# Ledger of designs, part 48: designed miniproteins, single chains, continued (3)

Each design is a single chain, and the fold is of that chain. pLDDT is the mean over its residues in the fold that is shown.

## One batch from the design tools (miniprotein)

Design m9659
Fold by ESMFold2-Fast:
Structure m9659 (fold): chain A 98 residues (1-98)
Amino acid sequence: MEEIEKEIEELLKNNPELEKVLEELVEELKPKAEEMRKEGKSAEELFLEVLEYLGENYGLPEEKVKELKEMIENGEDPRLVQAKFTLYLLKTQVEKKK
């Protein structure tokens, strides 16, 4: 959703330190995603592993993790799922003040 992307941009503009959090997360998950891809795991399995990791290590709320997992299992647009988890992650970081 265009609306979600705009909200993410506003959060990053008002909290520039969150951009580094996203960059660090990408660098941390990149080798794990490559390994899973080499193992022949599906995009759905990769996404589920990432959501488990974000819940445990970045404090993403349990209800939001469940919502995103259900979206993946129901075959929702992967771009929409990615946008929503990014938004939820950023909002969680803002509430914790990083």
Scores: mean pLDDT 74

Design m9660
Fold by ESMFold2-Fast:
Structure m9660 (fold): chain A 90 residues (1-90)
Amino acid sequence: ELEERLKELEEGIKESIEEAPSEKAGLANVLALSAIRLLTEYKDIEMAKYLLKKAEELLKQASGKDPETIEAAKKAIEEAKKLLKEYEKE
């Protein structure tokens, strides 16, 4: 059940990236929030790491057209990084 939910999250993320390549800041935010969920609900450190890396790559490519979305993505990425460090220590 948990593994099925994880696969659904992975597929949804891939689909979002494919459908909205121009919305890089929004995608970065979604990926970072998904990384947080993978850590807190599934304890999937490797997938969370992958999503966080992709979120950081997308955020670097984002520009200032939507500053609120960029700021949200930055905060989500920082929160995901803090959680990742805590889960990696276990």
Scores: mean pLDDT 73

Design m9661
Fold by ESMFold2-Fast:
Structure m9661 (fold): chain A 66 residues (1-66)
Amino acid sequence: MSPETVRAITTGVRAAQDARDNGQDRDQALQASREAVRSLGLPDDVIDIAVRATQTYLDSLDGRAP
């Protein structure tokens, strides 16, 4: 992955972790991740990759496997 993509994923996951630590649920954590990643000013495709990686991370934490 490009360094920019790695940075975006790290930023998104950290924002989601912080939101969860503050008692926010998955949807709020995803919103926090989107806000943090968009603030980096990266291309939309990189933002989409970072948000999708954050979704996978949150799904893993929530034990989502229907």
Scores: mean pLDDT 78

Design m9662
Fold by ESMFold2-Fast:
Structure m9662 (fold): chain A 75 residues (1-75)
Amino acid sequence: MELEERLKRLRDVLEDHEIVKKLKNATPEEQKKIIDELLKSGRITEEEAQRLLAAPSPEEVARLYSAVFAKRYTG
C-alpha cells in the first residue's frame, strides 16, 4: 500500500476514535442518529449498523464500533 494511503487510514482511525467517544457519551436517540449518519456516509454497512443498534448500552455501542472500524483497516 502507498504511504499516503497508510497516513489517510491513520487519520480515518483517529476520526473513528472520536466517533467512539461521541457514542460513549450519547443518549440512545443521539446514538441512532450517529449510526444512521455513518450508514448514509458509507462508513458502515447495514449489517454493522444492525449490530450497533442491538447493543444494550452506549459503552457496548462504542466497543462494537471500535471492532467494526478495526476490521475495516486490518482487512
Scores: mean pLDDT 73

Design m9663
Fold by ESMFold2-Fast:
Structure m9663 (fold): chain A 59 residues (1-59)
Amino acid sequence: GVTTVVNSVEEILELAKEVGYPAIVTIDGHSATVVNSEEELRELVKDATFPLGVYIRKA
């Protein structure tokens, strides 16, 4: 898995694309969530503020 800080929605999408879907995403202050697509990830982070601490791994 990858632990990093992202500064935009596009950065987290590129990171998840590298890891592959389905992916498990943990965002600082939130529970781990399984995302099956880029669209699901966009929905997960729609109200996020940046910079954002994230951990992403393959499901």
Scores: mean pLDDT 81

Design m9664
Fold by ESMFold2-Fast:
Structure m9664 (fold): chain A 61 residues (1-61)
Amino acid sequence: SSLDEATFLRFARYVVREHEAATENPKGLSVEEMIRTMGRALDVDEATIDRVIAELREEYA
């Protein structure tokens, strides 16, 4: 089943926190690309992914 926007936003916040807590910066995706990849894997629509990323950008700006 598709993940709702509020649950996905909560999960995306965990991804940001894990990225910030990482001592090593492994060669990989930016945090935005990690969130997009996770959203797509969880069958979240692109419009919802874009809204969540925009909200997190405002939160961490």
Scores: mean pLDDT 73

Design m9665
Fold by ESMFold2-Fast:
Structure m9665 (fold): chain A 102 residues (1-102)
Amino acid sequence: SEALKEMEKLVEELYKFLREEGLEELKKIEGREPSKEELEKIEKEMEEAKERSLEALLNTKPEELKKRIEKLEEKIKNTTDEKEIELLKMQKKILEAVLKYK
């Protein structure tokens, strides 16, 4: 399904953003580059979380998806941090794509 491929692409884009931001924050906290072992662990955990996230959304009722979209819209209106706004907009696009597929 083209719709399923688009949802998978949006989820991949979200998790890429989360990984890049998480690694940048980790570097700031630790004051060093992550080790190879830390990177491999993060990659595995992110891949597993990505798969579980999409499956959970596909099993979420349309009414609940609509409520989540409304909450994200309110958060976007009340947020001034540009990166947080980008994250919220990516999450909203995924929920809207899942809702259209159902």
Scores: mean pLDDT 84

Design m9666
Fold by ESMFold2-Fast:
Structure m9666 (fold): chain A 64 residues (1-64)
Amino acid sequence: GAAAREALRTLSPRERRALQEALASIAAGKPLSAEELARKYGISLGTARRMVRLAEAVYAENAA
């Protein structure tokens, strides 16, 4: 939706990379945990959880 698209425009390069990897992991059938993303990208667990939720929303919109 429009809210998800707007959120994508405001992401830092690090957050965008975390989102892209989360999306790729969902598409591959092996979703990354928020904890793994937080550790890998040096972002907070809250930010990593937001990236996972955005990835799930984007994937669902593209699959529909």
Scores: mean pLDDT 78

Design m9667
Fold by ESMFold2-Fast:
Structure m9667 (fold): chain A 86 residues (1-86)
Amino acid sequence: TRSEEVGKALIELLKEAGYSEEEAERMVRVAVMHAILGYSQEEIAKALNISKATVSRYLREFEKIAKEKLGVSSLQEAIDKIEEEI
């Protein structure tokens, strides 16, 4: 599906930045839950069984990579841009 293609493209972007596939998959899930679905960092931490500090770090690190690699201002813009290109 288009969502699966977007997810794979974002995972590859993070892997190119030095993250493992498992970590990249988790970071993409966190970004989608927060930026697209509107979940709070606390709700995401509970859903994925990780700390709020990890959620915050993943969002910050992914946003930095998205800004550097895609020239966007937010994770939502990064997801939208990738979706438009597939």
Scores: mean pLDDT 82

Design m9668
Fold by ESMFold2-Fast:
Structure m9668 (fold): chain A 75 residues (1-75)
Amino acid sequence: SAAAQAAVQAEIAALVSRARQLILQTLATRDPAVYAEAVAVIDQLAALIRTHYPQAAADFQAAADETVAYLRAVV
């Protein structure tokens, strides 16, 4: 339904916003606890993409893995 599609899009948008905030906080603070929260949110976003947009899943996972590796290197 259109309502279900809108709900999924809203959830993805919220997780993207939170991931961006946590990535910036990790880079600013280099706090392992903030890094752990960033990874958890990125993993949640990846799971939603795999479920609702499977054609984009592989490219998203590659970008997510690269982002997580970069953040791990700076904390």
Scores: mean pLDDT 90

Design m9669
Fold by ESMFold2-Fast:
Structure m9669 (fold): chain A 134 residues (1-134)
Amino acid sequence: SLAEIANEYVRRIVELLRNVDLDSALRTAQEGIKRVKEEIEKRDSLSQEEIESALLLALISYYLGEIVNSEELKNQALDLIGTLYKLVPKNKALTLLGHYLSGSTAVDPFFDKTTQEIIDFAKKLKEETLKLLK
């Protein structure tokens, strides 16, 4: 499933970050985004689990882009979020999430509990990774 593909890439990225292998993590994140985006583009609809798994991959990839100072990876992650939004246009949180990550919102957007938990997990992983670099 698309969720299994996204979750496998997340697992690989997390393991690489635990080993402070930022170059391999960057490459794996880029490969994962490309693969997941290609699978999404073949679909008319996604399950909630597939949306959540792809969103987690996008958010982890975005914060990895901040750690390694890669505008390319940050933009690839935002593009994946935009691709998800096209299949779930009633989910306003996904639209606002792109603006939130780019720092373009004047106020923090309201996210549903599941989206907020995914954001919090990705932020915590970023903080833990930065701690290992000191």
Scores: mean pLDDT 78

Design m9670
Fold by ESMFold2-Fast:
Structure m9670 (fold): chain A 74 residues (1-74)
Amino acid sequence: SELEALLNLSPESLELALRLIEAVDAGDTEKAYELARKLVEMGAEILVLLILGVAKAIGDEAVAEAIRKAIEEA
């Protein structure tokens, strides 16, 4: 399954994804941008898009915008 492969990324990308989720929950736009950028550079773009969806769902437009910019600038 593509979803299973996405959830079973390298230990490094999984750790960064968890940190990105923490940054989203905290409303930390700078950290969200940096972590999303690193994840996209590592090839985890689909995971970053899913986390962007979560940020939009919780209503944090600033964090969502930061993640979107990280994807666009990758």
Scores: mean pLDDT 79

Design m9671
Fold by ESMFold2-Fast:
Structure m9671 (fold): chain A 63 residues (1-63)
Amino acid sequence: ARTLVATLTVTRTGPDGRIVQTVTTLTLPASQEGRDQARQAAADLAQQQGGGGVLRLRLVDTD
């Protein structure tokens, strides 16, 4: 079965003024359901990080 690799990156400024980057990688089915799941995970991560960071979602189809 084909797989979808979703890379979620949240970039924010920490209390010390340093840039903090959180990267999460998920392996999902290469289907519409997999893409919907990746989008939901990105929304959940944005809320978990307090909404104050820049969220970037990258999707790569791989077999």
Scores: mean pLDDT 73

Design m9672
Fold by ESMFold2-Fast:
Structure m9672 (fold): chain A 79 residues (1-79)
Amino acid sequence: EELEKALKLAKEATEAAKKAVELAAAGDAVGATAAALRAIGNALEAANLLAKVIGAEAGGALATAAYRAGGLPGEVRAL
């Protein structure tokens, strides 16, 4: 099920994001960056799966919204 896969990836992205914050607070910049990239990757995969559920026409809008919800635009803006 696409929704189940998307939910699993979203949860994994959230856990990776939490780990990135913990590592950053501990001063592990390399580990924090690796965890942040993993969170971004999982969020993008979740967005792609959700886009497939609602069809091609609205897929781009949903993928963009999920991508933003995953924090990637905020992370890029913070840099």
Scores: mean pLDDT 69

Design m9673
Fold by ESMFold2-Fast:
Parts: sequence; C-alpha cells; structure tokens
Structure m9673 (fold): chain A 67 residues (1-67)
Amino acid sequence: SARVEALKAELVRAVRARDEEAVARISKLLWSLGVVNSLEELAALLRELGLSDEQVAWAVEVLRTHR
C-alpha cells in the first residue's frame, strides 16, 4: 500500500529527527492498520528500514513511555 510505504518513510524520518510525538503517532497508526502487532514486530520493521540498533532501542522506549 502506498499509504503504508509513506508512513514507513515518515517513521524513519521521525526516528532520525528524534521526534517522540511523531514516532508515537505513526507507530500507533501502523499498529491500528495491522502492519505491526507488538513492540518486537515494530523493532524488526525499524531494523528492516535500515535504522541502527541504538535508533531502534530509542524508538521502543518512546512507545513504552507513550503507552
């Protein structure tokens, strides 16, 4: 889906910019669309998208704080 690919690109930009609100918002939207169903699946997606282990760990902690 073009919308899902656009959301993945927006998520990568948000993580690189360390934008907590954008990371939480986009991740919740991907979760609601059934693209990911757990923090483990989100971490796997972020790694697939080319983010570093440090960036992935940070994004996971953002979601623990915002959920």
Scores: mean pLDDT 85

Design m9674
Fold by ESMFold2-Fast:
Structure m9674 (fold): chain A 90 residues (1-90)
Amino acid sequence: SLQEKIDKISEEIEQLVKKMIELAKNNTPENEEKRKELFEKLRELIREGIRLQIELREKEEGIVYPEEEIEELIDSLVEALMEEIEELIK
């Protein structure tokens, strides 16, 4: 189901954030590169999660948003969330 996909992505996001926090405890060049890789993966998971939430809302309310508006909204929300996460895990 759509909810099951959302739940799975939420779990993956939580695990990635925990790994990134752990890596931040020892700020070595190797750990910095690993954090960059995890940030890229986190960005993709957050993007997919937001997309699925929009799909769930569309299905429940019987509405469809234009794809271009959805992509612009997703891009804006992803950037905002990634900046907030970066500040929190310093």
Scores: mean pLDDT 81

Design m9675
Fold by ESMFold2-Fast:
Structure m9675 (fold): chain A 92 residues (1-92)
Amino acid sequence: SAAEEALRDLERLRERLTRLLEERGETEVAREVRELLDRAAELLRRAAELKARAKTEEELREAEELANEAVRLAREAVELAPEAAEELAEEL
């Protein structure tokens, strides 16, 4: 499913980005990135659960808002390590 793919992509980003930062000795930045991406993953899980049980337009909107917040947190994590994120993008 799209939600499972998004979670897998987020977990892969977390692993790759934190590993690269740790290899560079940026341990504190790696910790902050990990915390932001773990929070994003939790919000994506909540969004998926709410969407699956949603019976109203309001509940669907709430699920969408949670998913959007997860995207915002993931972007914030990338912005903490823009050079590392750019290096990973070059390998894609």
Scores: mean pLDDT 82

Design m9676
Fold by ESMFold2-Fast:
Structure m9676 (fold): chain A 92 residues (1-92)
Amino acid sequence: GVKTYTDKKEIIETVKKYLIGQTVKSATADTENKIATITLSNGNVFEFTLPNGTTAENFAESLNGRTIKEEEEILLEKFIEEYVLSLTYTPG
């Protein structure tokens, strides 16, 4: 089922559990709505709401078509604390 998180700790735990170590099939940004949509090769979808369209675009571009390494966990946690307003997670 689809889950929406606004609590930073829950967003971080969801990202650690389902995004870290995964291969990104596609990442796109809706700059008008400030949403970065990250679709994983396993079918899982992450919709991050960011403070502005530029942050959403840069975040999507930084992840598109690559594997998110375990070593990136701390940097991604810091990014979430600073910039992510909410996460909608859809299991594939």
Scores: mean pLDDT 90

Design m9677
Fold by ESMFold2-Fast:
Formats: C-alpha cells, sequence, structure tokens
Structure m9677 (fold): chain A 77 residues (1-77)
C-alpha cells in the first residue's frame, strides 16, 4: 500500500539519521545504535508483512521521539 511505502521510507530515513548521530557524537553512539536497531527491526517486519501498518506507525512515533531526544542532546555537546 502507499501508506506502507511511506512508513518504509520514513524508517529508512530514521536509520540513516541514527547512523549519522552515532558517527558525529561518540558519546551518544550506544543509544543511537539501539534506536537504529529498533528501526531496522520495524522496517524488516513491515517488509515481511509480519506487523500491521498501525503497529508500525506506533513504533515509528516512539523511534522518532527517541531520535529527537538524541538530536537535542547532540546539540548540547
Amino acid sequence: SARREELIKELERLIEEAERLAREHPELREEAQIVRAQAEYVLQSLKEGTISDETAEEQLRRIRRDLEELRRRGREL
């Protein structure tokens, strides 16, 4: 579905951002890698059709929130 494609693209963007944060802020590397792993798991589950779009959206909201917090902390370093 178009919605699933949008969720996949958003998850791919969040994975790239988590990787960037881990490279730019070694102090945040462990936490950024955890968020990246969570996003990769959701992305894989969505591609395999093992989770609903609704579940993926809920998990995406949490991942986005966690990345926003890491981004904020990175700006303070």
Scores: mean pLDDT 87

Design m9678
Fold by ESMFold2-Fast:
Structure m9678 (fold): chain A 95 residues (1-95)
Amino acid sequence: MTRSFRVSVKLRPDATIDDQKRALQRAASEAMSVPGVRGIGGEAVLTETSVDIYLTVEADSEEAVRQAVRAFEQALSSSPVVESVTVQELDENPA
């Protein structure tokens, strides 16, 4: 199954673009380590002070999706360059 999320990350003032990339790579790796996760994808808009991520999680179950998102959020929140993380589930509204 596939679920989409918006992850908004607020960075500490001295964070570099390389710090942002490292934090994102670590978070993606942690999410991919969750049993039942088949893929992590997304679009990220990186600035010097924030990152907005449209995260897509493909997994074998809703529990695996939730665990992957939690792992992603926790990895970002544990980064010394991250001030705050907010996660919002997106409805794939068939318009």
Scores: mean pLDDT 78

Design m9679
Fold by ESMFold2-Fast:
Structure m9679 (fold): chain A 81 residues (1-81)
Amino acid sequence: MEIEVRVAPEEQTLEEMKEELKSSGHVTRIETVAEAIKATDQALENEGEKHVLVMDYRYKEMAEEAREAIEEKVEQAKKLS
């Protein structure tokens, strides 16, 4: 399972970025670290699919924290396998 967090550039809308990424996997819009964690829990139930979480440029400072939270969730799931 792969989960990726991407931040839309200032000059690009979230809808444009989602359209570009739709062929890469399941695309979900997030605004908070809590939403990233929730999306990760849902993704863990669909093992084998690639998930892309898209964040607005205004929330870019939370992107790294969201990535760390996702990695912890994925590592916990691997230990339970």
Scores: mean pLDDT 73

Design m9680
Fold by ESMFold2-Fast:
Order: sequence, then structure tokens, then C-alpha cells
Structure m9680 (fold): chain A 76 residues (1-76)
Amino acid sequence: RPPRLTRREFDLLRLIAERSREGPVSLRELAEALGVSQGTVSRIARRLAARGYVTVDSRRRTVSLSPEVRARLAAR
């Protein structure tokens, strides 16, 4: 389990893990799936990126799971 995450951070991380299997996921798609604003998703994603769980492409407004975390989730 990812340590020290809030429920929303954990929900976003799970959603990124599920949807980033074939490439980066747009902030818009994540916002629609969680029922929050793109600004909220961006804020949470930046916090997850600071902890090493995801990579954020601010230029393309996309998020992907870090390779290390992807490997751990695939092993479970």
C-alpha cells in the first residue's frame, strides 16, 4: 500500500494506474472520472509526483504512473 496518502490521493493513484496502461492520461479524463476540477487533479498529481508515484507532463497536461510503482502494482 502507498504510505501517507489521503483517500483522494490514493483514488487518483489507482485511477492513473488503471488508465495509464497504454500511455499518459489527460488531467481532463481524470477530473471527469473523479468528479473534481482539473485544478484539483493537477494539485493532487503534483503531490503524488513529489512522492515519486507519478510523472506529470505540465506541457501536455497528462499524468503517467512511475515505472517503479507500475512494476509493484503489476506484481500484486
Scores: mean pLDDT 75

Design m9681
Fold by ESMFold2-Fast:
Structure m9681 (fold): chain A 90 residues (1-90)
Amino acid sequence: SLEDTIINSTDDGDIIRATRALAQRLLAQGLSEEEALIRLLSYTFQSDKPPLTLLGPVATGFASVAKEAIPSDKLNALLAEARKLAKEEL
């Protein structure tokens, strides 16, 4: 699945492409850009890799489909929500 690729892939390009495809799917399902980003960031906390190693590729993939830029000061709040979501889904 796209989710499994984000969590388990060792290739940044594969993570970027999977994140882009999953972001497009989530937005098509009616999620807001903020809700989609929180969901995508939650996968960084479900990986056996250090979470920060996935943040760059996930952010890059999301940015390719987002209409609005996410302010950096808002990113910490979104990461906190993503961590909470990951804990609830595990």
Scores: mean pLDDT 75

Design m9682
Fold by ESMFold2-Fast:
Structure m9682 (fold): chain A 95 residues (1-95)
Amino acid sequence: DEWEERFLKELSEDVVKALEGYLLLARAKKAKEEKGKVTELEKKAEEEGEKLLKESNVDEETKKLIEEYVEALENAHLEENQKKILELLEKILEL
């Protein structure tokens, strides 16, 4: 989406790496829960996610904020999470 490209341009490279890392970890976790088994693809996603988080050089408060945002995105079907997503996104954009 055009929105994703514009959003990523407003963020620092370190914040983008942390976002990608948490998204990979969240997607791997969800796939594991749905399929009941861990594939090599899921293991690679977890390893890449952890690597991106280590390379991101963001502080612990920033990591927690991004993690909460990704968790809210993965559960966006809940109305409560829609408001939380917008609030967390605003905080991330202020970084």
Scores: mean pLDDT 71

Design m9683
Fold by ESMFold2-Fast:
Structure m9683 (fold): chain A 67 residues (1-67)
Amino acid sequence: SKEELAKRIADEVAEEEGLTPEQREILRDTAVKLAKSLPDDVSEEQLKEILRPALRVAARTLKEREA
C-alpha cells in the first residue's frame, strides 16, 4: 500500500539522517500524511521521487529543532 511504502521510505531516510526513535515516528507520520495528500493515480515510482527529498528536508528540520 502507499502507507506501507511511505513508512519504508521514512525509515530509510531516518536511518540515513541518524534520527532518534521519536523523530523516526514523526517522520513516518509525515510520510503517510504526504502520501495521502497526493492523487490516487500517483505511481510508486512517483511517490518515491516526491517523498524521499521531502522527508530528507523534514528529517533535517527535526534534528535542528531538537538541538
Scores: mean pLDDT 80

Design m9684
Fold by ESMFold2-Fast:
Structure m9684 (fold): chain A 84 residues (1-84)
Amino acid sequence: TSIDEGLEYMKENPELAKKRAQIYADFMKTLNNPSLTVRSELLRQSTIRSVDMLQNGTPFSDVRSYLDQSTVDAEAAAKKVEAE
């Protein structure tokens, strides 16, 4: 599925998108892996912000750029935790 389809889903289903991100983060926390916990928490935060951006009329191109950067940041944070 393209990222634009995901953004349409978030725009049309803001409450469900936020809830799905929370459920995923909560599940990853139960695995007791600090790297997975940090990654999933950052992705939860970026999903919530993306939903808020879409609800405020932010263009899809800007939301995509934000999500791309947030994914890179989440992966970097997870790798840092793995190394420590």
Scores: mean pLDDT 83

Design m9685
Fold by ESMFold2-Fast:
Formats: sequence, structure tokens, C-alpha cells
Structure m9685 (fold): chain A 60 residues (1-60)
Amino acid sequence: MSKSVSLQVAGDINEVGAEANELLAERNPENRETFLKGAEESREASRELREESEKLEKEE
């Protein structure tokens, strides 16, 4: 399995994690800021992983 595919999967997992954190923020308003920050960090990680995956895919 290529490194590009592994990074793409990791990016997808982080994107799902961001969506889950956004839902938790809606369900737990007392901890909303913590969940929203987690969602933002997961989205940034997903973006970076996908960018690296795209670079590797072009090399393959």
C-alpha cells in the first residue's frame, strides 16, 4: 500500500474526528469551546495530511 493512500486515510479519519467534535459541542454546550478547538485542530491536521498525500501521489 502506498504512503499516499495511508496519508489520505489519516486525513479522512481526522476529518471525521472534526465532525464528531462539532456534534459534541452542540450536545455539550458547557464544554463547547474545548470541542470546537479540537475540531479546528483535527481539520488542520486533515488538511496537512491531504496536502502531503497529494504531493506523494504526483511522485507515484
Scores: mean pLDDT 79

Design m9686
Fold by ESMFold2-Fast:
Structure m9686 (fold): chain A 105 residues (1-105)
Amino acid sequence: SDKIAALGIAVDENVEEVYEKFRLVVEALIEQGVTHIAIGVGVVDNEKIKEELEKKLEELAEELRKKYPELVIRIEIAIAKSYEEAEKLAQELARKLAEELKKEL
């Protein structure tokens, strides 16, 4: 009945590009009937980028929840020491959040 999607995103310094891609992918998933979205974000060694992305993504998630009342979005962000580690952490966070969402169905 419910459809779950998991997205892993790695970011070095392209906050705006990541935000735009995130929005387009999430809206496309919702149009395909996805109701539960798990997002893991890995940020390369930058606390300021992490804080900026966390704020922007939570604001977007709130707007999407208002537009789609049945939508559940969960986002976790972690700092990594390299881009390769960021990609790995993003995938692990997305998987963990998706498993948590499955338990709530």
Scores: mean pLDDT 81

Design m9687
Fold by ESMFold2-Fast:
Structure m9687 (fold): chain A 65 residues (1-65)
Amino acid sequence: MQVSGEEAANAARLLGMLGLASEEAAERAKRIAYQAGDMSVEEAARIIAEGAGVSVRQARQALLA
């Protein structure tokens, strides 16, 4: 399954809104996601996890919400 950079950025925003990532970390992850564009769910989860400082599991849950 592919996700757009916008969908991945929305997942990063959700992590910030839920308090699982700081505002700064969520914004960094959003920026990275927009720059990456279309990618697999696994790639998106990894990029968001690295950017937001959360686990890959948490990033994947946000993407699938």
Scores: mean pLDDT 82

Design m9688
Fold by ESMFold2-Fast:
Structure m9688 (fold): chain A 93 residues (1-93)
Amino acid sequence: SEALRERARELEERAKKAIKEGNLKEALRALRELLRLAEEALRQGDRELARELAERVKELGLELLKQPGASKEEILEAIGLILRAIGLLLDLE
């Protein structure tokens, strides 16, 4: 759990920076890894960490969609990540 939290903090900061810099490829990579950590936290029974990380993927994915210059493929990937994060949040109710 602590190792997952540390890695999640690194990925969240990488995603935030990449979004601000318009590096959508790096932002999507970081968000994919953050979602994997959310799914791993859930598999380990850490429901609170899974919820927190899924919420971060949703929020940062929505911020990414506000950036200009995204390709159709990047937009679709971001939407897919947001929907998966929402699905995980619904499973956590």
Scores: mean pLDDT 87

Design m9689
Fold by ESMFold2-Fast:
Structure m9689 (fold): chain A 82 residues (1-82)
Amino acid sequence: ELEELLKLVVALGEKLGLGDEALGAAEVLKENNRKEELEGLVEELEKIVGVGREEYTEEEKEEAVKKAKKKLEELKEKAAKR
């Protein structure tokens, strides 16, 4: 369900301090009925965040934030085009 995917994207984004960017991207994908892109975003953010991981080094967190932010911006732009 699109709403559940949106919530997962936001939760993963919040772990990286990118909750607002994640919400914006996920809402655009949801409104444009881009379920496959939302699922792909969840998978990519889960990979970046490392689901079940408790700690990041400063270097790992910086790289994760950089990758996630770039992906969120790219998907938001793509989803806005028909």
Scores: mean pLDDT 72

Design m9690
Fold by ESMFold2-Fast:
Structure m9690 (fold): chain A 82 residues (1-82)
Amino acid sequence: MEAEELLKKADEALKKGDYKTAARYAERGRRKAMELLEDPEKIERGIGLVIRSIGLIFEAYLKAKKDGDEEGKKAALEALGG
């Protein structure tokens, strides 16, 4: 799956309240976006997707914390590099 498709799935999971799935798709999207940084022609696209993925992970963390979703909170923290 391309980075954009992974982040779309993360956003859809976030809207459905599935914060664990959202964090996991966003982390996969971030990893794919980082691969784009290795290609000089794709750096701008890669940076934008990395920023978006971090934003989605952080939103998943905040919403999981608010809703008492310990599994979603843990998945988001792992995705943030904890």
Scores: mean pLDDT 86

Design m9691
Fold by ESMFold2-Fast:
Structure m9691 (fold): chain A 70 residues (1-70)
Amino acid sequence: SSLQQRAIEEVEKYIKKQLDRLLESNPNASQEAIENQKRTLNGLLGLWKEGISVGTDEEIEEFIEYLKKL
């Protein structure tokens, strides 16, 4: 649904924001640290995509608002 697509887009925006923040606050971060954070964030993306796929419209709307606050 369009609502599920919008929720996935918000999750992807959040993940990009977290990676950008990591690089900005730790410009000398090792490649290993960056790859480890990417793995963690990709795991979170997968989990949240599953939640979005089975969630009600009300739950998905609440989740989008939650992500916007982060």
Scores: mean pLDDT 83

Design m9692
Fold by ESMFold2-Fast:
Structure m9692 (fold): chain A 95 residues (1-95)
Amino acid sequence: SIGIQRQLDFRADLLDHYRTSLLQADKDGDQEEVERVRQQLLDELELSIRFLEKHDPETAERLRELLERLKRATTVDEVLEITQEAIDLLRDASE
């Protein structure tokens, strides 16, 4: 539905904002801000999964796999790549 598509786009945009903030914090060498934004990305991805469990269980399962990869990611580059995959998945699901 159009309403669900708008919510998915909104959630993708929110993840994109955090991804951009993480990239900026990394470039600034601000490790405390990197950790803060990383936690916000994890929290928002969990919220998106809970939303999708009710509306699109298949996409929710794919996001759970990305969440587990994100939890195990050891570099900012890995976090950025996984977050971009989540953004793309949410945007594709909105179509």
Scores: mean pLDDT 87

Design m9693
Fold by ESMFold2-Fast:
Structure m9693 (fold): chain A 68 residues (1-68)
Amino acid sequence: VVGRAREVRERARELARRSPELKDEYLRTARLADDAARLAGGNSGVGRMLVTQAQGLVDGLERQDRAL
């Protein structure tokens, strides 16, 4: 879970650098992934749910970015 959260965070931050139009949304998603990693240390179930949510948000933003 922590490893997956780190991957989502790094992907969102990289996309924020490449997409000025969606930069703030990608950075908000990166922060959610950081929160997921922190919570996974104490409650892996909640951490997994938040990682899934962050992954979905990044995928949605990438689709939106490709449509721009």
Scores: mean pLDDT 73

